# Designed miniproteins, single chains, continued (2), part 48

Each design is a single chain, and the fold is of that chain. pLDDT is the mean over its residues in the fold that is shown.

## One batch from the design tools (miniprotein)

Design m5647
Fold by ESMFold2-Fast:
Structure m5647 (fold): chain A 86 residues (1-86)
Amino acid sequence: KPTKHVLESTAGILIAGGEFTIELMDRAEERGDKKNLERLIKEGRSLIEAGREILEEMRKAGMPQSLIDKLEEVIRRLEEKIEELS
């Protein structure tokens, strides 16, 4: 079982990584960089999977709802962006 501190740190990394991945997807799309988009979509899918697992653990651990909401929002934005690009 991860500690609350480990869950908080992991959530922060996933939130930042997800937001950065979305930004990179937007830039690659603007440039018509299909090869980088394919790589970023794969990375985004991995972040979604990891984020969903961490969300489940965060809910079980009773982590702050504000942090749970932030991670859920980033996952949703990644899912929407990937669907748009697919």
Scores: mean pLDDT 87

Design m5648
Fold by ESMFold2-Fast:
Structure m5648 (fold): chain A 89 residues (1-89)
Amino acid sequence: SVDEEVYKLVMEQIKAINDPELRKKLEEKRANLREVQAALDAHVATIPDPELRAKARQAGLNAAKEAIDKGYSTEEAIKVALQAADDAV
């Protein structure tokens, strides 16, 4: 797909700058986000209304991204995400 080709181009540009520290930081943030997403998805799965579930999930993801960008631990990011999801419904 076009999006996959754009992704490949971006990855080649990252390789070209040859910054292993930046690469490690991006990989760590991605791993943390995946773990937070898994906890959030499990939490919002208990919401019976699909519209409210989607709203809670989006609120949680927004809070998680901000927490990770601020350097919060995975555990702290999970807590913030789950609280934001609960506050959204």
Scores: mean pLDDT 78

Design m5649
Fold by ESMFold2-Fast:
Structure m5649 (fold): chain A 81 residues (1-81)
Amino acid sequence: MKEAQEELRKYANEKLDEVSALAQEKIDSTNDLEEKKKIRELYKKFVELAGDAVRNATSKEQADEAKKKIDEAYEKMKEEL
């Protein structure tokens, strides 16, 4: 099972890098402090969700479920950004 968790961690890190880049681009493109704060909160929630999903996935089935949760959060993040 550790192999599935390592693959999940790598997948989560790839999505975190993508979300980080998108959030930074959006922050750099605006001078609205309220919008910057909203983007930072969205990013923080995504980081927490991805971390929790990886930590709680102790089986192959849980790892697959965690990937779906990360994908859903990623799509939601792209819509909100």
Scores: mean pLDDT 81

Design m5650
Fold by ESMFold2-Fast:
Structure m5650 (fold): chain A 95 residues (1-95)
Amino acid sequence: MARERALELAERAMEHARKAAEAGLAGDVEAAEEHGRRAVEALREAMELAPDDPEIVARGVASALILIGAALDAKDEEAAETLRREALRIARALS
């Protein structure tokens, strides 16, 4: 499979992680969960296409850090927990 497609999917994962973070910070738990789920799905597809590619892994790590950062700042406890859960799913996808 083409590495460029894997990079596009990894960038999509980061974009969904950013949207999940923004939704979580706004207290929109449902949107945070949906975007977090899409980030995990996109990253898993990227890693299937380019296993252990350091640029894909780096974007996965960045996605997890975006979610953890938002979880620390989230005022809504349910949103914070959702962001942490999706960050852990990304970490597991990287393993």
Scores: mean pLDDT 87

Design m5651
Fold by ESMFold2-Fast:
Structure m5651 (fold): chain A 56 residues (1-56)
Amino acid sequence: MEQLRQELQKLLDSYAGAGEEAVPAIEAELKKIADKFGLTVEEVRKLISELLDEEA
């Protein structure tokens, strides 16, 4: 879980301030992370929401 959270945090940092034009690239990275950790894209998105909640 910690490695997954670090990968997600790195993704968020890389695309911080990116506009709608970055959405396809972000989706591709989410799929790569999901595949790497044996998760669905929806599960990865839920973990991103949890990370954002922790940073608030």
Scores: mean pLDDT 74

Design m5652
Fold by ESMFold2-Fast:
Structure m5652 (fold): chain A 90 residues (1-90)
Amino acid sequence: MEEERKEEEARRFKERLVDLLEATRTAANQGREAAEEQLRKAADVVSEASKKIPEESLTFHQGLTLAMRGYLQPERHAELVEAAAELVRE
């Protein structure tokens, strides 16, 4: 029961983080400020997930790091955000 609850909670955090990472890629077309707002929301989700599911914390932080790298390297933004989303979906 506890393990099943943890797995479902992890799935919900993964889905929410993936949605925010994909929104960051879309928002980048609207401007830097819009992309930064989505990244801040993603960072909040990673922080919350790290407290509730510490065992998944590394995966969430790695996904966020790839998305932030994409934001800092606009030529690779779509590639790195997609890689971050795929890493989190695993």
Scores: mean pLDDT 74

Design m5653
Fold by ESMFold2-Fast:
Structure m5653 (fold): chain A 98 residues (1-98)
Amino acid sequence: EEEIRKKLKEREEKALKEAEPLALAAVEAAQAGDAEAVRRHIEELLRIAEEYKSLSVAYLVYAVVEFARANGLTEVAEEFEPRIEKLIEEAKKYLEKL
C-alpha cells in the first residue's frame, strides 16, 4: 500500500503540473472579465481532473470558479459549480477504492 500511495502522489503531481498553466490563464482571464476564455480554461481543467481522477485538480478548478465569481463572472461560476461538485465526489470515491 506504500507503493500505491507513492503512485497516487506522482499522479497528482503530474496532473497539477499540467493544470497549473491553465489555472493561471483562467485567473488572468477572470481578472480581464473574459467569460469565454474562463469557460475554455475551466473545460480543459475539468478534462485533466477527469483523465487523472485528480482530487487536487478538482479542488483547483473549484478555486478558479470561486475566483471568477469574485471578479463578477457569477454566471460562469454557476454554470460549472454542479459539474465540479460531481467531479470532486467521483474523485473522492476513486481515491477511497485505492
Scores: mean pLDDT 82

Design m5654
Fold by ESMFold2-Fast:
Structure m5654 (fold): chain A 94 residues (1-94)
Amino acid sequence: KLEELKEKINKRREALLKSAEKNGDKIISISEEIDEENLEASTTIVFEVTTPEGITFELTTYYHESYLKPEEAEKIELESREKGAEILREVKKL
Protein backbone atom coordinates (compact mmCIF):
# COMPACT_ATOMS: atom_id res chain seq x y z
CA LYS A 1 0.00 0.00 0.00
CA LEU A 2 2.86 2.40 0.77
CA GLU A 3 4.56 1.22 -2.46
CA GLU A 4 1.31 1.95 -4.35
CA LEU A 5 1.34 5.49 -2.93
CA LYS A 6 4.99 5.98 -3.99
CA GLU A 7 4.12 4.71 -7.49
CA LYS A 8 1.24 7.22 -7.75
CA ILE A 9 3.55 10.07 -6.73
CA ASN A 10 6.15 9.04 -9.33
CA LYS A 11 3.49 8.85 -12.07
CA ARG A 12 2.14 12.29 -11.04
CA ARG A 13 5.62 13.82 -11.27
CA GLU A 14 6.06 12.36 -14.78
CA ALA A 15 2.61 13.61 -15.84
CA LEU A 16 3.28 17.12 -14.47
CA LEU A 17 6.65 17.31 -16.25
CA LYS A 18 5.09 16.14 -19.55
CA SER A 19 2.20 18.62 -19.22
CA ALA A 20 4.57 21.53 -18.52
CA GLU A 21 6.72 20.57 -21.54
CA LYS A 22 3.66 20.46 -23.85
CA ASN A 23 2.24 23.77 -22.54
CA GLY A 24 5.55 25.64 -22.32
CA ASP A 25 5.12 26.22 -18.56
CA LYS A 26 8.26 26.94 -16.52
CA ILE A 27 8.52 24.84 -13.35
CA ILE A 28 10.56 26.48 -10.59
CA SER A 29 10.30 23.61 -8.10
CA ILE A 30 8.54 20.35 -7.29
CA SER A 31 8.61 19.12 -3.68
CA GLU A 32 7.15 15.85 -2.40
CA GLU A 33 6.33 14.72 1.13
CA ILE A 34 5.20 11.25 2.20
CA ASP A 35 3.49 10.52 5.53
CA GLU A 36 4.05 6.77 5.88
CA GLU A 37 1.99 6.46 9.09
CA ASN A 38 -1.17 8.04 7.62
CA LEU A 39 -0.53 6.77 4.05
CA GLU A 40 -0.71 10.31 2.66
CA ALA A 41 1.51 12.17 0.21
CA SER A 42 1.63 15.75 -1.05
CA THR A 43 3.19 17.34 -4.11
CA THR A 44 3.80 21.10 -4.19
CA ILE A 45 4.65 22.57 -7.57
CA VAL A 46 5.70 26.17 -8.23
CA PHE A 47 5.23 27.62 -11.71
CA GLU A 48 6.56 30.83 -13.20
CA VAL A 49 3.67 32.58 -14.98
CA THR A 50 4.07 35.61 -17.25
CA THR A 51 1.06 37.74 -18.20
CA PRO A 52 0.67 39.21 -21.72
CA GLU A 53 1.70 42.56 -20.17
CA GLY A 54 5.07 41.04 -19.15
CA ILE A 55 4.35 40.74 -15.42
CA THR A 56 6.01 37.63 -13.95
CA PHE A 57 4.88 35.92 -10.74
CA GLU A 58 4.99 32.52 -9.02
CA LEU A 59 1.88 30.33 -8.82
CA THR A 60 1.87 27.48 -6.29
CA THR A 61 -0.36 24.43 -6.82
CA TYR A 62 -0.87 21.72 -4.21
CA TYR A 63 -1.76 18.06 -4.89
CA HIS A 64 -2.70 15.66 -2.12
CA GLU A 65 -3.05 11.87 -2.15
CA SER A 66 -4.64 9.88 0.67
CA TYR A 67 -5.07 6.13 0.66
CA LEU A 68 -7.52 6.30 3.59
CA LYS A 69 -9.33 9.61 2.75
CA PRO A 70 -9.17 10.24 -1.01
CA GLU A 71 -12.20 12.60 -1.03
CA GLU A 72 -10.62 14.90 1.58
CA ALA A 73 -7.38 15.00 -0.44
CA GLU A 74 -9.32 15.98 -3.59
CA LYS A 75 -11.03 18.83 -1.70
CA ILE A 76 -7.68 20.24 -0.50
CA GLU A 77 -6.37 20.10 -4.09
CA LEU A 78 -9.43 21.92 -5.45
CA GLU A 79 -9.16 24.70 -2.84
CA SER A 80 -5.49 25.22 -3.75
CA ARG A 81 -6.36 25.56 -7.45
CA GLU A 82 -9.12 28.10 -6.72
CA LYS A 83 -6.67 30.20 -4.66
CA GLY A 84 -4.24 30.23 -7.61
CA ALA A 85 -6.98 31.40 -9.98
CA GLU A 86 -7.84 34.27 -7.58
CA ILE A 87 -4.21 35.45 -7.53
CA LEU A 88 -4.08 35.32 -11.34
CA ARG A 89 -7.22 37.51 -11.58
CA GLU A 90 -5.70 40.12 -9.24
CA VAL A 91 -2.41 40.22 -11.19
CA LYS A 92 -4.32 40.82 -14.47
CA LYS A 93 -5.70 44.07 -12.96
CA LEU A 94 -2.18 45.54 -12.78
Scores: mean pLDDT 69

Design m5655
Fold by ESMFold2-Fast:
Structure m5655 (fold): chain A 99 residues (1-99)
Amino acid sequence: MSLEEQIRSMSDEELREAVENAMAQVKEYEANRQEFLEIIKSLSPEEKQALIAHLQGLIAAYQLLRDEMEKRGLPQDLIEGVDEIIAFYQEVIAEVQAA
């Protein structure tokens, strides 16, 4: 099943829960940013490449989720939450590349 098919099969409640869970993860990272940066700096080049690839996949998935949310007319606050999650993963990729 494609990511688009998976996202289209999700209920509005499941879409909201996915955004809320991701937002909680973002807040946890920001609260413990120095500890996470130390972990990132300790990663091997291979682990850093794998992490970047994983984060790029997450960005693509959240972009599809954002498009589906807009199509369903879900609240702007949820769409803004997805934009914040995408921006966060882009920032983490930049930090991994700089480390």
Scores: mean pLDDT 83

Design m5656
Fold by ESMFold2-Fast:
Structure m5656 (fold): chain A 104 residues (1-104)
Amino acid sequence: SPVEEIKALIDEFEATLLKMAREGRFDPERAQALADETLKRVGEILDKMTPEELEEVVRFLRERQAAFDAKAAASTDPVLQLAYNIARVLLGRIIDLAEEKLAA
């Protein structure tokens, strides 16, 4: 399912950011490059989706964005706060792309 593919990409993205943070190797430039590549891959999947699938993805991403905001707010680690903020911004960009396609 295209929806499941997007969910998997977001899960892989989060796991990679958390691994970088956990290993003390968090590089904001690499994190941003990963976000940009994830956005590109997700965008290609969004281009092939039905309106119903796009609506499902927007619901999923909004829930995940709220979860990232909550995790950032609960953290006292500046590296984790930055990681979740990068993730939040990525999800916002994907939501905007999906909503633009729904409006067309």
Scores: mean pLDDT 87

Design m5657
Fold by ESMFold2-Fast:
Structure m5657 (fold): chain A 68 residues (1-68)
Amino acid sequence: VDNLKKEISNLTDKKNELSGRVDGLGDRVAADPDDDDARAELRSTAAQLNDVNGKLNDTINKYNSAIS
């Protein structure tokens, strides 16, 4: 199960990083609503965050099954 623990840790770190980027880009868009680059990066980063959240949930479920 060590591989699943490491994967959960890595996905959690990536989730935290992407969450911070989404917040920062959201603030940037709020400060300058005409910043199309910030809007595009916000959409892309939010999509990546959603993907990571899905992978994290799947990996946690696999870990729980492996230790049960």
Scores: mean pLDDT 84

Design m5658
Fold by ESMFold2-Fast:
Structure m5658 (fold): chain A 76 residues (1-76)
Amino acid sequence: MEERIERLYREMREAAAEARADPERIEAELAAATNPSLLEQLERVRRIADMSDEELREEAEKMVREYERLREEAAK
């Protein structure tokens, strides 16, 4: 559990830092995206760019727990 949260948290921090460094890049990718899943991912990157380290960790915990819940349901 903790290792997955730490990994996702690190990935989210890197994505947030990248989005802060070049917000025009994210906007251009959003404008070019035609896949709903990709649009959802890019919108999430824009959202996390404004988050604090504490908020990013909370979001990572929520995502890992939700992923494990969905996997458990799918395994039934």
Scores: mean pLDDT 74

Design m5659
Fold by ESMFold2-Fast:
Structure m5659 (fold): chain A 84 residues (1-84)
Amino acid sequence: SEAEELERLKEIMLKNIDETYEKALTLSPKEAELELEITRGVMDIAIAVARLYSSEEYQALVDQYEEELRKKLKEAEAKIKKHI
């Protein structure tokens, strides 16, 4: 279903953020910043594609997932900044 596809996309993006966080802890500050920017770009594209191809009834779910993903990325960025 469309809802299951959106949930799977959210889970993939959340995993990508977690992996970026773990990787960033092993990198230099500049390399960590680049990895975060790449992850942000990938997330922005994924959200834009999900929004464009989702039915009107699922737009609110896409909005909810965008908020969750952006919050998770901001938390990861803040933790990395404190570690550096």
Scores: mean pLDDT 85

Design m5660
Fold by ESMFold2-Fast:
Structure m5660 (fold): chain A 81 residues (1-81)
Amino acid sequence: PRTAPPEEVKREIQIRNAAVVLYRGKKGELSKEEFEEAKKALLEQDKEIYEEAEKLAESLTDEDVERILKELEELRRKLLA
């Protein structure tokens, strides 16, 4: 059993979180300025994570986003606990 997440799990969390942000930005839930700043921040932090997040965001539906958000919140609670 894994008691602490490995770096790969943290990377997956970052990709999923970024994908949700990008998906919501594309839907117009973020202002153009906020979306542009979010993209810049992600690209400056890790281009590979950004590219994977963009690919994931393209395949997401509203239902998938709800599922991912629930999963990410549960993972955050486990990481902070």
Scores: mean pLDDT 74

Design m5661
Fold by ESMFold2-Fast:
Structure m5661 (fold): chain A 67 residues (1-67)
Amino acid sequence: SMDDELLKQILAGTEQIRAWARENGEDVVAILEDIKRHVVSYLRSQGKPELAEKVGEELDKLIEKEK
């Protein structure tokens, strides 16, 4: 579905930013939490609460891997 493709694209972009942050000594957890907050908020504002929940869950998994 279109939402499955959007989820895949969001996760791919997030993984690229995560890799960049790790390589540059940035606060990876803070950056991922910031991405989660903004993306989830945006998707909810667009009337996509189910996609927002899935994105939030997948980003939480990435955040836990960095702890």
Scores: mean pLDDT 87

Design m5662
Fold by ESMFold2-Fast:
Structure m5662 (fold): chain A 65 residues (1-65)
Amino acid sequence: MEQEELDKRIQELEDKANALKEMRKATVESLKEGGLPEEAIKKAQDALDKKINEYTEEAQRLKDL
């Protein structure tokens, strides 16, 4: 992989992870305001956390190449 492509892919993954972190915060706040049960909020948090971790781990793997 060309260094420029690698750097761009790492940046895209980090940007996506950061965007999801902000969305997670907003989503949790919105769900709490909507009076949704804790179980539903936790499921939403877990789903977003999984995706954030996937992007973060992929970015880290690419950095280690």
Scores: mean pLDDT 82

Design m5663
Fold by ESMFold2-Fast:
Structure m5663 (fold): chain A 60 residues (1-60)
Amino acid sequence: MTREEYIQQVVQGVKEFAEKHGVKHLAVETVEDPSVPPDERLYKVTALETGETDLLRVRR
């Protein structure tokens, strides 16, 4: 996967989360979890207005 494809996948997931929860302010952070395969990355997305969180799994 190219770096551009990876970034687009993350951006799309974040947009979907924002639209689903009706929020505009998000925090995105990398999660280090040993159960996640080495070819994947796990991100924690937090809606700052509500405090709702979700996990976004992206293949690299």
Scores: mean pLDDT 71

Design m5664
Fold by ESMFold2-Fast:
Structure m5664 (fold): chain A 79 residues (1-79)
Amino acid sequence: SAFQERAAASWERLQAGEKVEVPSYEELREEVRRYAALFDLPEERVEKVIRYAESHAVVGKGTRADIRALVEWALRNVR
């Protein structure tokens, strides 16, 4: 699907040390909090994941697929 192809492209950019475009930091933070609720993440980890995700994001032509890749990337790299 176009969603999966876009998410994979954003994941490759993160692996290359590049930033991912997101539609807004607000939407990025909302998605991190949604994952945190689903996985019962402790507050300290949620704060670290948000900071990590924001540091790898720029506001631009990003989509929901880009947000998903970035949130999953941040969750994998932040304990």
Scores: mean pLDDT 85

Design m5665
Fold by ESMFold2-Fast:
Structure m5665 (fold): chain A 65 residues (1-65)
Amino acid sequence: MEEIAEAVKKYSVDGKLSAAQLVELLREFGVSEETAQALVDLATALFGDELSASQAGTLIVGALA
């Protein structure tokens, strides 16, 4: 959790992460490009093209658990 939260802070800008930043972050943690893209597509359908750092962190933790 802490490593993911720290990485989310690294990629976030003003507490937000874009779709591209989310894909890069997921890939950094060993998520395949296909899975990362699918998760980002879902997130952008639900929340628009940016997520808060908190939302992004929760999504990534869920994807990796």
Scores: mean pLDDT 74

Design m5666
Fold by ESMFold2-Fast:
Structure m5666 (fold): chain A 87 residues (1-87)
Amino acid sequence: SELEAALRQLLADLRATEALLAQAIANGAPVQFFRDTLAQLRGQRQQVDALAAQPGLSPEERALLAELRALLDGLIARLEAHLASRA
């Protein structure tokens, strides 16, 4: 489905963001980069929650949304911990 394709693309984008975040932490990127990334990820989590509330989702779409939610929660927690360590 178009939704399944979009969810798979979002998952790929989030995995790229995970790699970029690891590199940014290692390279000492500015605090503002992490704040902006955290705001973006929080917005994406709200979008995933809204999609998950839709009726008629396939088992595959539901599984992808669950994986996206778990990955987003992990990235958000990692960013919050990193920002707290720099405060």
Scores: mean pLDDT 88

Design m5667
Fold by ESMFold2-Fast:
Structure m5667 (fold): chain A 84 residues (1-84)
Amino acid sequence: SLMEEVRRIVEEVIEAALKYADYVAEKYKLSPEQAEELKERVREAVERKARELLEAGETDLETIRRKLEEAASKAIREFLEENS
């Protein structure tokens, strides 16, 4: 179903983004509290974007994946700008 495919994409995007967030935390020597905040922000951004897209009637899985990846990247970038 569309909902099952979207859930899979959300999980895949979050997993990839959190792996990159771990790399970022290590590279920039983030505190445990900052690393946790970054991960929470990434999860929230992706989940919020998924909800927005579904509520807007988006059914194209390729578009959904791209927009979720964009949301994750933006969250990481903005966090680094705030904490650098």
Scores: mean pLDDT 88

Design m5668
Fold by ESMFold2-Fast:
Structure m5668 (fold): chain A 70 residues (1-70)
Amino acid sequence: MIYKASKEEAEELKKQIDDLLARMEALGEPQEVIDRLRKRAEEAIKNNDIAGATLVQIEAAIRISELERK
């Protein structure tokens, strides 16, 4: 099995990341940080870099946890 980002996998991952970024925005994260994470995710997906996109997803999840702690 060759693990490459299929169109479906890339779209699902992008949706998950977009949802996390929207949650960060709702929690008061600066727009600059959100825009940088979004750009990194889009570039990773464009380059079929599932690992890179997954790292953005993990980073966003950690940041949400930090923001909820205040």
Scores: mean pLDDT 78

Design m5669
Fold by ESMFold2-Fast:
Structure m5669 (fold): chain A 101 residues (1-101)
Amino acid sequence: MGTGETVDAEARVGADGRLHVTATVKGAGALGKTVQLAVFDEAGRFLGRTEAQKVTAEETTLEGEAPAPLSAIGRTLTVFAVDAETGEGVSSGSLATAVPA
């Protein structure tokens, strides 16, 4: 079986109007890459990218913040892990419902 990289994401919107994203990047092909979590709304509108972080294991949990309006609460977001240097997608998209923090 090919090692398809995946991401599983959780999203929370704080009272500060920031989106707090926790995502687990899975798969050996992401190992050693520096990645950002790119967040999109239900319409495919780009909301932001989190801080660049290194994938240190075949299952690496990344945390970061992206700007998001409070109106994102209860919306389904799509989260992708992208290579911070090339901008290329590292993983398939993950769906996450934004919840209040």
Scores: mean pLDDT 73

Design m5670
Fold by ESMFold2-Fast:
Structure m5670 (fold): chain A 84 residues (1-84)
Amino acid sequence: SVNEALKERIKKLLEENKEIPEELKKLAEEAIESGDPEALRLAQAALSVQILLHEETDPEQRANLSAVLELTVKALRELLEKAK
């Protein structure tokens, strides 16, 4: 299923990218535990943006990626809190 594919992708991103901040790692793990398709999509998006941000050297692109990451993480946190 798409849901299982998203879980596998998130787990792979976490395993291959040790530089992911602990706070984001915990949110991604909560998304996996929730099994919510929207939470899984937001977690994958947040991890992907974080990985791009880690390698980005241009200040303007870093600012843009950081803003996208902050909005995505906020949406993920709000969704996970609503699921409790």
Scores: mean pLDDT 86

Design m5671
Fold by ESMFold2-Fast:
Structure m5671 (fold): chain A 93 residues (1-93)
Amino acid sequence: GKSKEELEKELKKLEEEARKLYEEALKKIRESDLPPTTYTGLVLRVIGLYYEIELLIKKGRESLKNGNIDEAEQYIEEVRRTIEELRRLIEEI
């Protein structure tokens, strides 16, 4: 399996990727001239997905701190899946 240092680098990379996608999503929503209710719904979905990603990253880091490598790898996989959901949402805007 991957080392603790490799997994921490991967978490940091995913955190930066998620932040960029979050900013991209909000920009795309602002530029899409959407009805107010659709606009609000999409903003809340983007915020919800980003909050979930940040929570999973925090849990992954806590697992690494506790020496639980397998648990950290599972949280990293969940982060990747939630980032993919955020990307799909951006494509739908």
Scores: mean pLDDT 88

Design m5672
Fold by ESMFold2-Fast:
Structure m5672 (fold): chain A 87 residues (1-87)
Amino acid sequence: MSPMERALLGMAHIVLEELADDPEAAAEMIAKLREAGELLRQGTPEGLARAREILEEVLAQMRKHGVSEASLARLEALARRALEAAE
């Protein structure tokens, strides 16, 4: 598994834990993470820019759901790792 894939899988795990009581929201966030992963695999500058926007949207939605500060910090670190690994 690539460093990028490991980072996205880590984000998915946190999403599933934090949104356990909201399976529809969890499914939406997982779909966005999957889309970001596909864009990062394309290796284009346009794909990287779009993946960054999607990951920022995921972080914003997790903030709106009131996830813990520790989980949010982990999500932010994993998003950064995914983007850095794709460069």
Scores: mean pLDDT 86

Design m5673
Fold by ESMFold2-Fast:
Structure m5673 (fold): chain A 90 residues (1-90)
Amino acid sequence: SGSEYAEKALREGARAARESEDGLEGAREALELAQEGAAYAEAQGDMKAMLRAGVGAGMAGIGLGVGKLTGDGEFAAELAAKGLLNGLKA
């Protein structure tokens, strides 16, 4: 289902952000996984799962953008992980 796939994508993305040796790469992978989860949920007509994954993607995108501008990869990874985990709870 769209919900199950989006939930898996958000969990894997949050893990990638936490476990990456490079915080910017972790945030990028989290963003890509959250976007993939949202797109799949949208294709399945699962609006709630799409919005949950979309929230995660938005937070990961902000983290990645700020991290690139400031050089703070740890901040990027932390915001991405928290955003994706928040998407699971929304």
Scores: mean pLDDT 83

Design m5674
Fold by ESMFold2-Fast:
Structure m5674 (fold): chain A 61 residues (1-61)
Amino acid sequence: VTVSREEAEDAAKTTGFILLAIGYALDGDVEKALAVLDALAATGVPEAEALARRAKAEILA
């Protein structure tokens, strides 16, 4: 499998947002965690949107 530089950059950015959201959630700052996930969903990357949606559902459960 060949991964383009753009795909790798999108994956790295998505990972960064997820780690940031987890950090905020662990600090008890759920509002900031959700804001980070909303920003991730707004990038227009389908995988990022799906992951952000699932993470928000888990946090809100």
Scores: mean pLDDT 73

Design m5675
Fold by ESMFold2-Fast:
Structure m5675 (fold): chain A 64 residues (1-64)
Amino acid sequence: SLAETLGRALAGAARRYGPEGLRKAARAGAAAFGSELTRAGIEAARRAGLISEEEAEAALAGAE
């Protein structure tokens, strides 16, 4: 799904650039695709084990 694709991209940003990269990617996702879809992507990444629960909480705050 699109949410899963966004989740993989967000997880990739976290892996490459750490928490700040994840936060910036979440903000960019919310601006480009809306907060609802971006939050769904973050949750999909968390459920798939691509990001931690703590990372997901921080990213959700960044996506507003």
Scores: mean pLDDT 80

Design m5676
Fold by ESMFold2-Fast:
Structure m5676 (fold): chain A 100 residues (1-100)
Amino acid sequence: MPSLEELIEEMERIREEFEKRYPEMKGLIAAFTGIVEYAKKILELIKKGEKLPEEEIENIRAFVDMVLANAQALGDAEVAAMAERIAENFYLILDENRKV
């Protein structure tokens, strides 16, 4: 498996490519940016041995699920694939925090 840092780096590359290809999709750009920044926050918590409250984990997962559903609903396979990869990497980072 890639490191947590490598997962975040891939999420950032996908977000940058998305903004370059779909600059008009301001809502999704903001959502992906927020997910990447939150992943960085979770990584810092893991490094400190700090676990997120379960309520916060549930709320963040629900937000990412909503973003993914909205991206998939657009009917653009490339947009869906990019959103799916960001979500998959985020879930791996979130699940690693649950093991702390």
Scores: mean pLDDT 86

Design m5677
Fold by ESMFold2-Fast:
Structure m5677 (fold): chain A 74 residues (1-74)
Amino acid sequence: MVEELARILVELYGTPPESAEQTARFLLSQVPEEFREEALRKLEELLRRAKNREEKNLVLITLASNPEKFLAMP
């Protein structure tokens, strides 16, 4: 899971590969274990739909600060 999220961050957000694993571990630590698979799929979908870096930043900030709100996003 950490490696999968790290790849998504590198490919869709532009995170440097050398910091992607640490970022992925941090983000997953904010999400209850039972919801991590759903959060991962939803994050990939939202990042692919984001039109610019500001939208991508909002997606990641929401996941990190309010995972319940993130999971409820349409």
Scores: mean pLDDT 82

Design m5678
Fold by ESMFold2-Fast:
Structure m5678 (fold): chain A 95 residues (1-95)
Amino acid sequence: TIAYLVTTSSGEKLIVGASSLPLGDITEEDVEELRRSAELLRDLGAAGFTLPDGTGVTVTGDALKDKSAEEAAALALEAIELVRKNGLSLEKVEL
């Protein structure tokens, strides 16, 4: 498992964890799973989805708790896209 600390365009800090890298393209189905996850888990500071290859992607942070499900999912998606595009240049966190 690899984890990264990311800062979003709004200045909020989140931890993105992935069981495998690099991450592939995020589909509409993945975004729907992320939104559903945010609806259930954002009050715990968590959201995530699983890719068809079994790669788990999780986002954690207190910033998710103060959002609607749609806002939390959008924030988590921004953080995941930052890892997907810039993973090698981001701060790695040991879990």
Scores: mean pLDDT 75

Design m5679
Fold by ESMFold2-Fast:
Structure m5679 (fold): chain A 69 residues (1-69)
Amino acid sequence: MMKIKITVNVPGNHPLTEQQLKDAFQAILEDAGLKDVEVEATLIKKDISEDEMRENFKKAAEEAVKKAK
């Protein structure tokens, strides 16, 4: 089983949990045809905007797929 570490920064008041982040990335990897991958998700609350969070999420998703291939 391959482990992929994903870190995403979110606004301090954003309700997203590490479990939700893990589940979302697990679904992305499965949709990409990548099986037997364990996602370790770390969520860091920062004073950032939701737009910055969306860019961080997109970049993290692309990096996760690249690592899993």
Scores: mean pLDDT 76

Design m5680
Fold by ESMFold2-Fast:
Structure m5680 (fold): chain A 61 residues (1-61)
Amino acid sequence: SERDKALDAWIDELEKSGIIKRSEDGKTYKLSEVAKKAFGVDEITREELRRMLERGELPEK
């Protein structure tokens, strides 16, 4: 879907910026130390990232 394309592009940008890193199983993304402090979690799922994108929320640098 169009939303999946937007989510994939956003995830790619977050990974390039060093905010997230894909986990070994590909099901979750590990957050940078700054993002972990902002969100209070050390890992985030694709569906959590989708919800953040829809709300216009971003992990800070």
Scores: mean pLDDT 73

Design m5681
Fold by ESMFold2-Fast:
Structure m5681 (fold): chain A 71 residues (1-71)
Amino acid sequence: GEALLEELAARALALAREAGDEELVRKIQTLMTQDPTVALAALREILALLEEGRFEEALRATNKALDVLSQ
């Protein structure tokens, strides 16, 4: 539910901020304002990539999710 979404997003935001990736921080925050079901699936992938230090791939996954949600 929403609590899991907020927890995953908080962890992803912490990792993005630690990396100094302000673009990724803003995009994750935008993702959190979207449909919770799609946002939750995307955040699971994004967080896994960020936990592995794969920041470029995490940004691409975030962009892809936002593109789907904006259409």
Scores: mean pLDDT 81

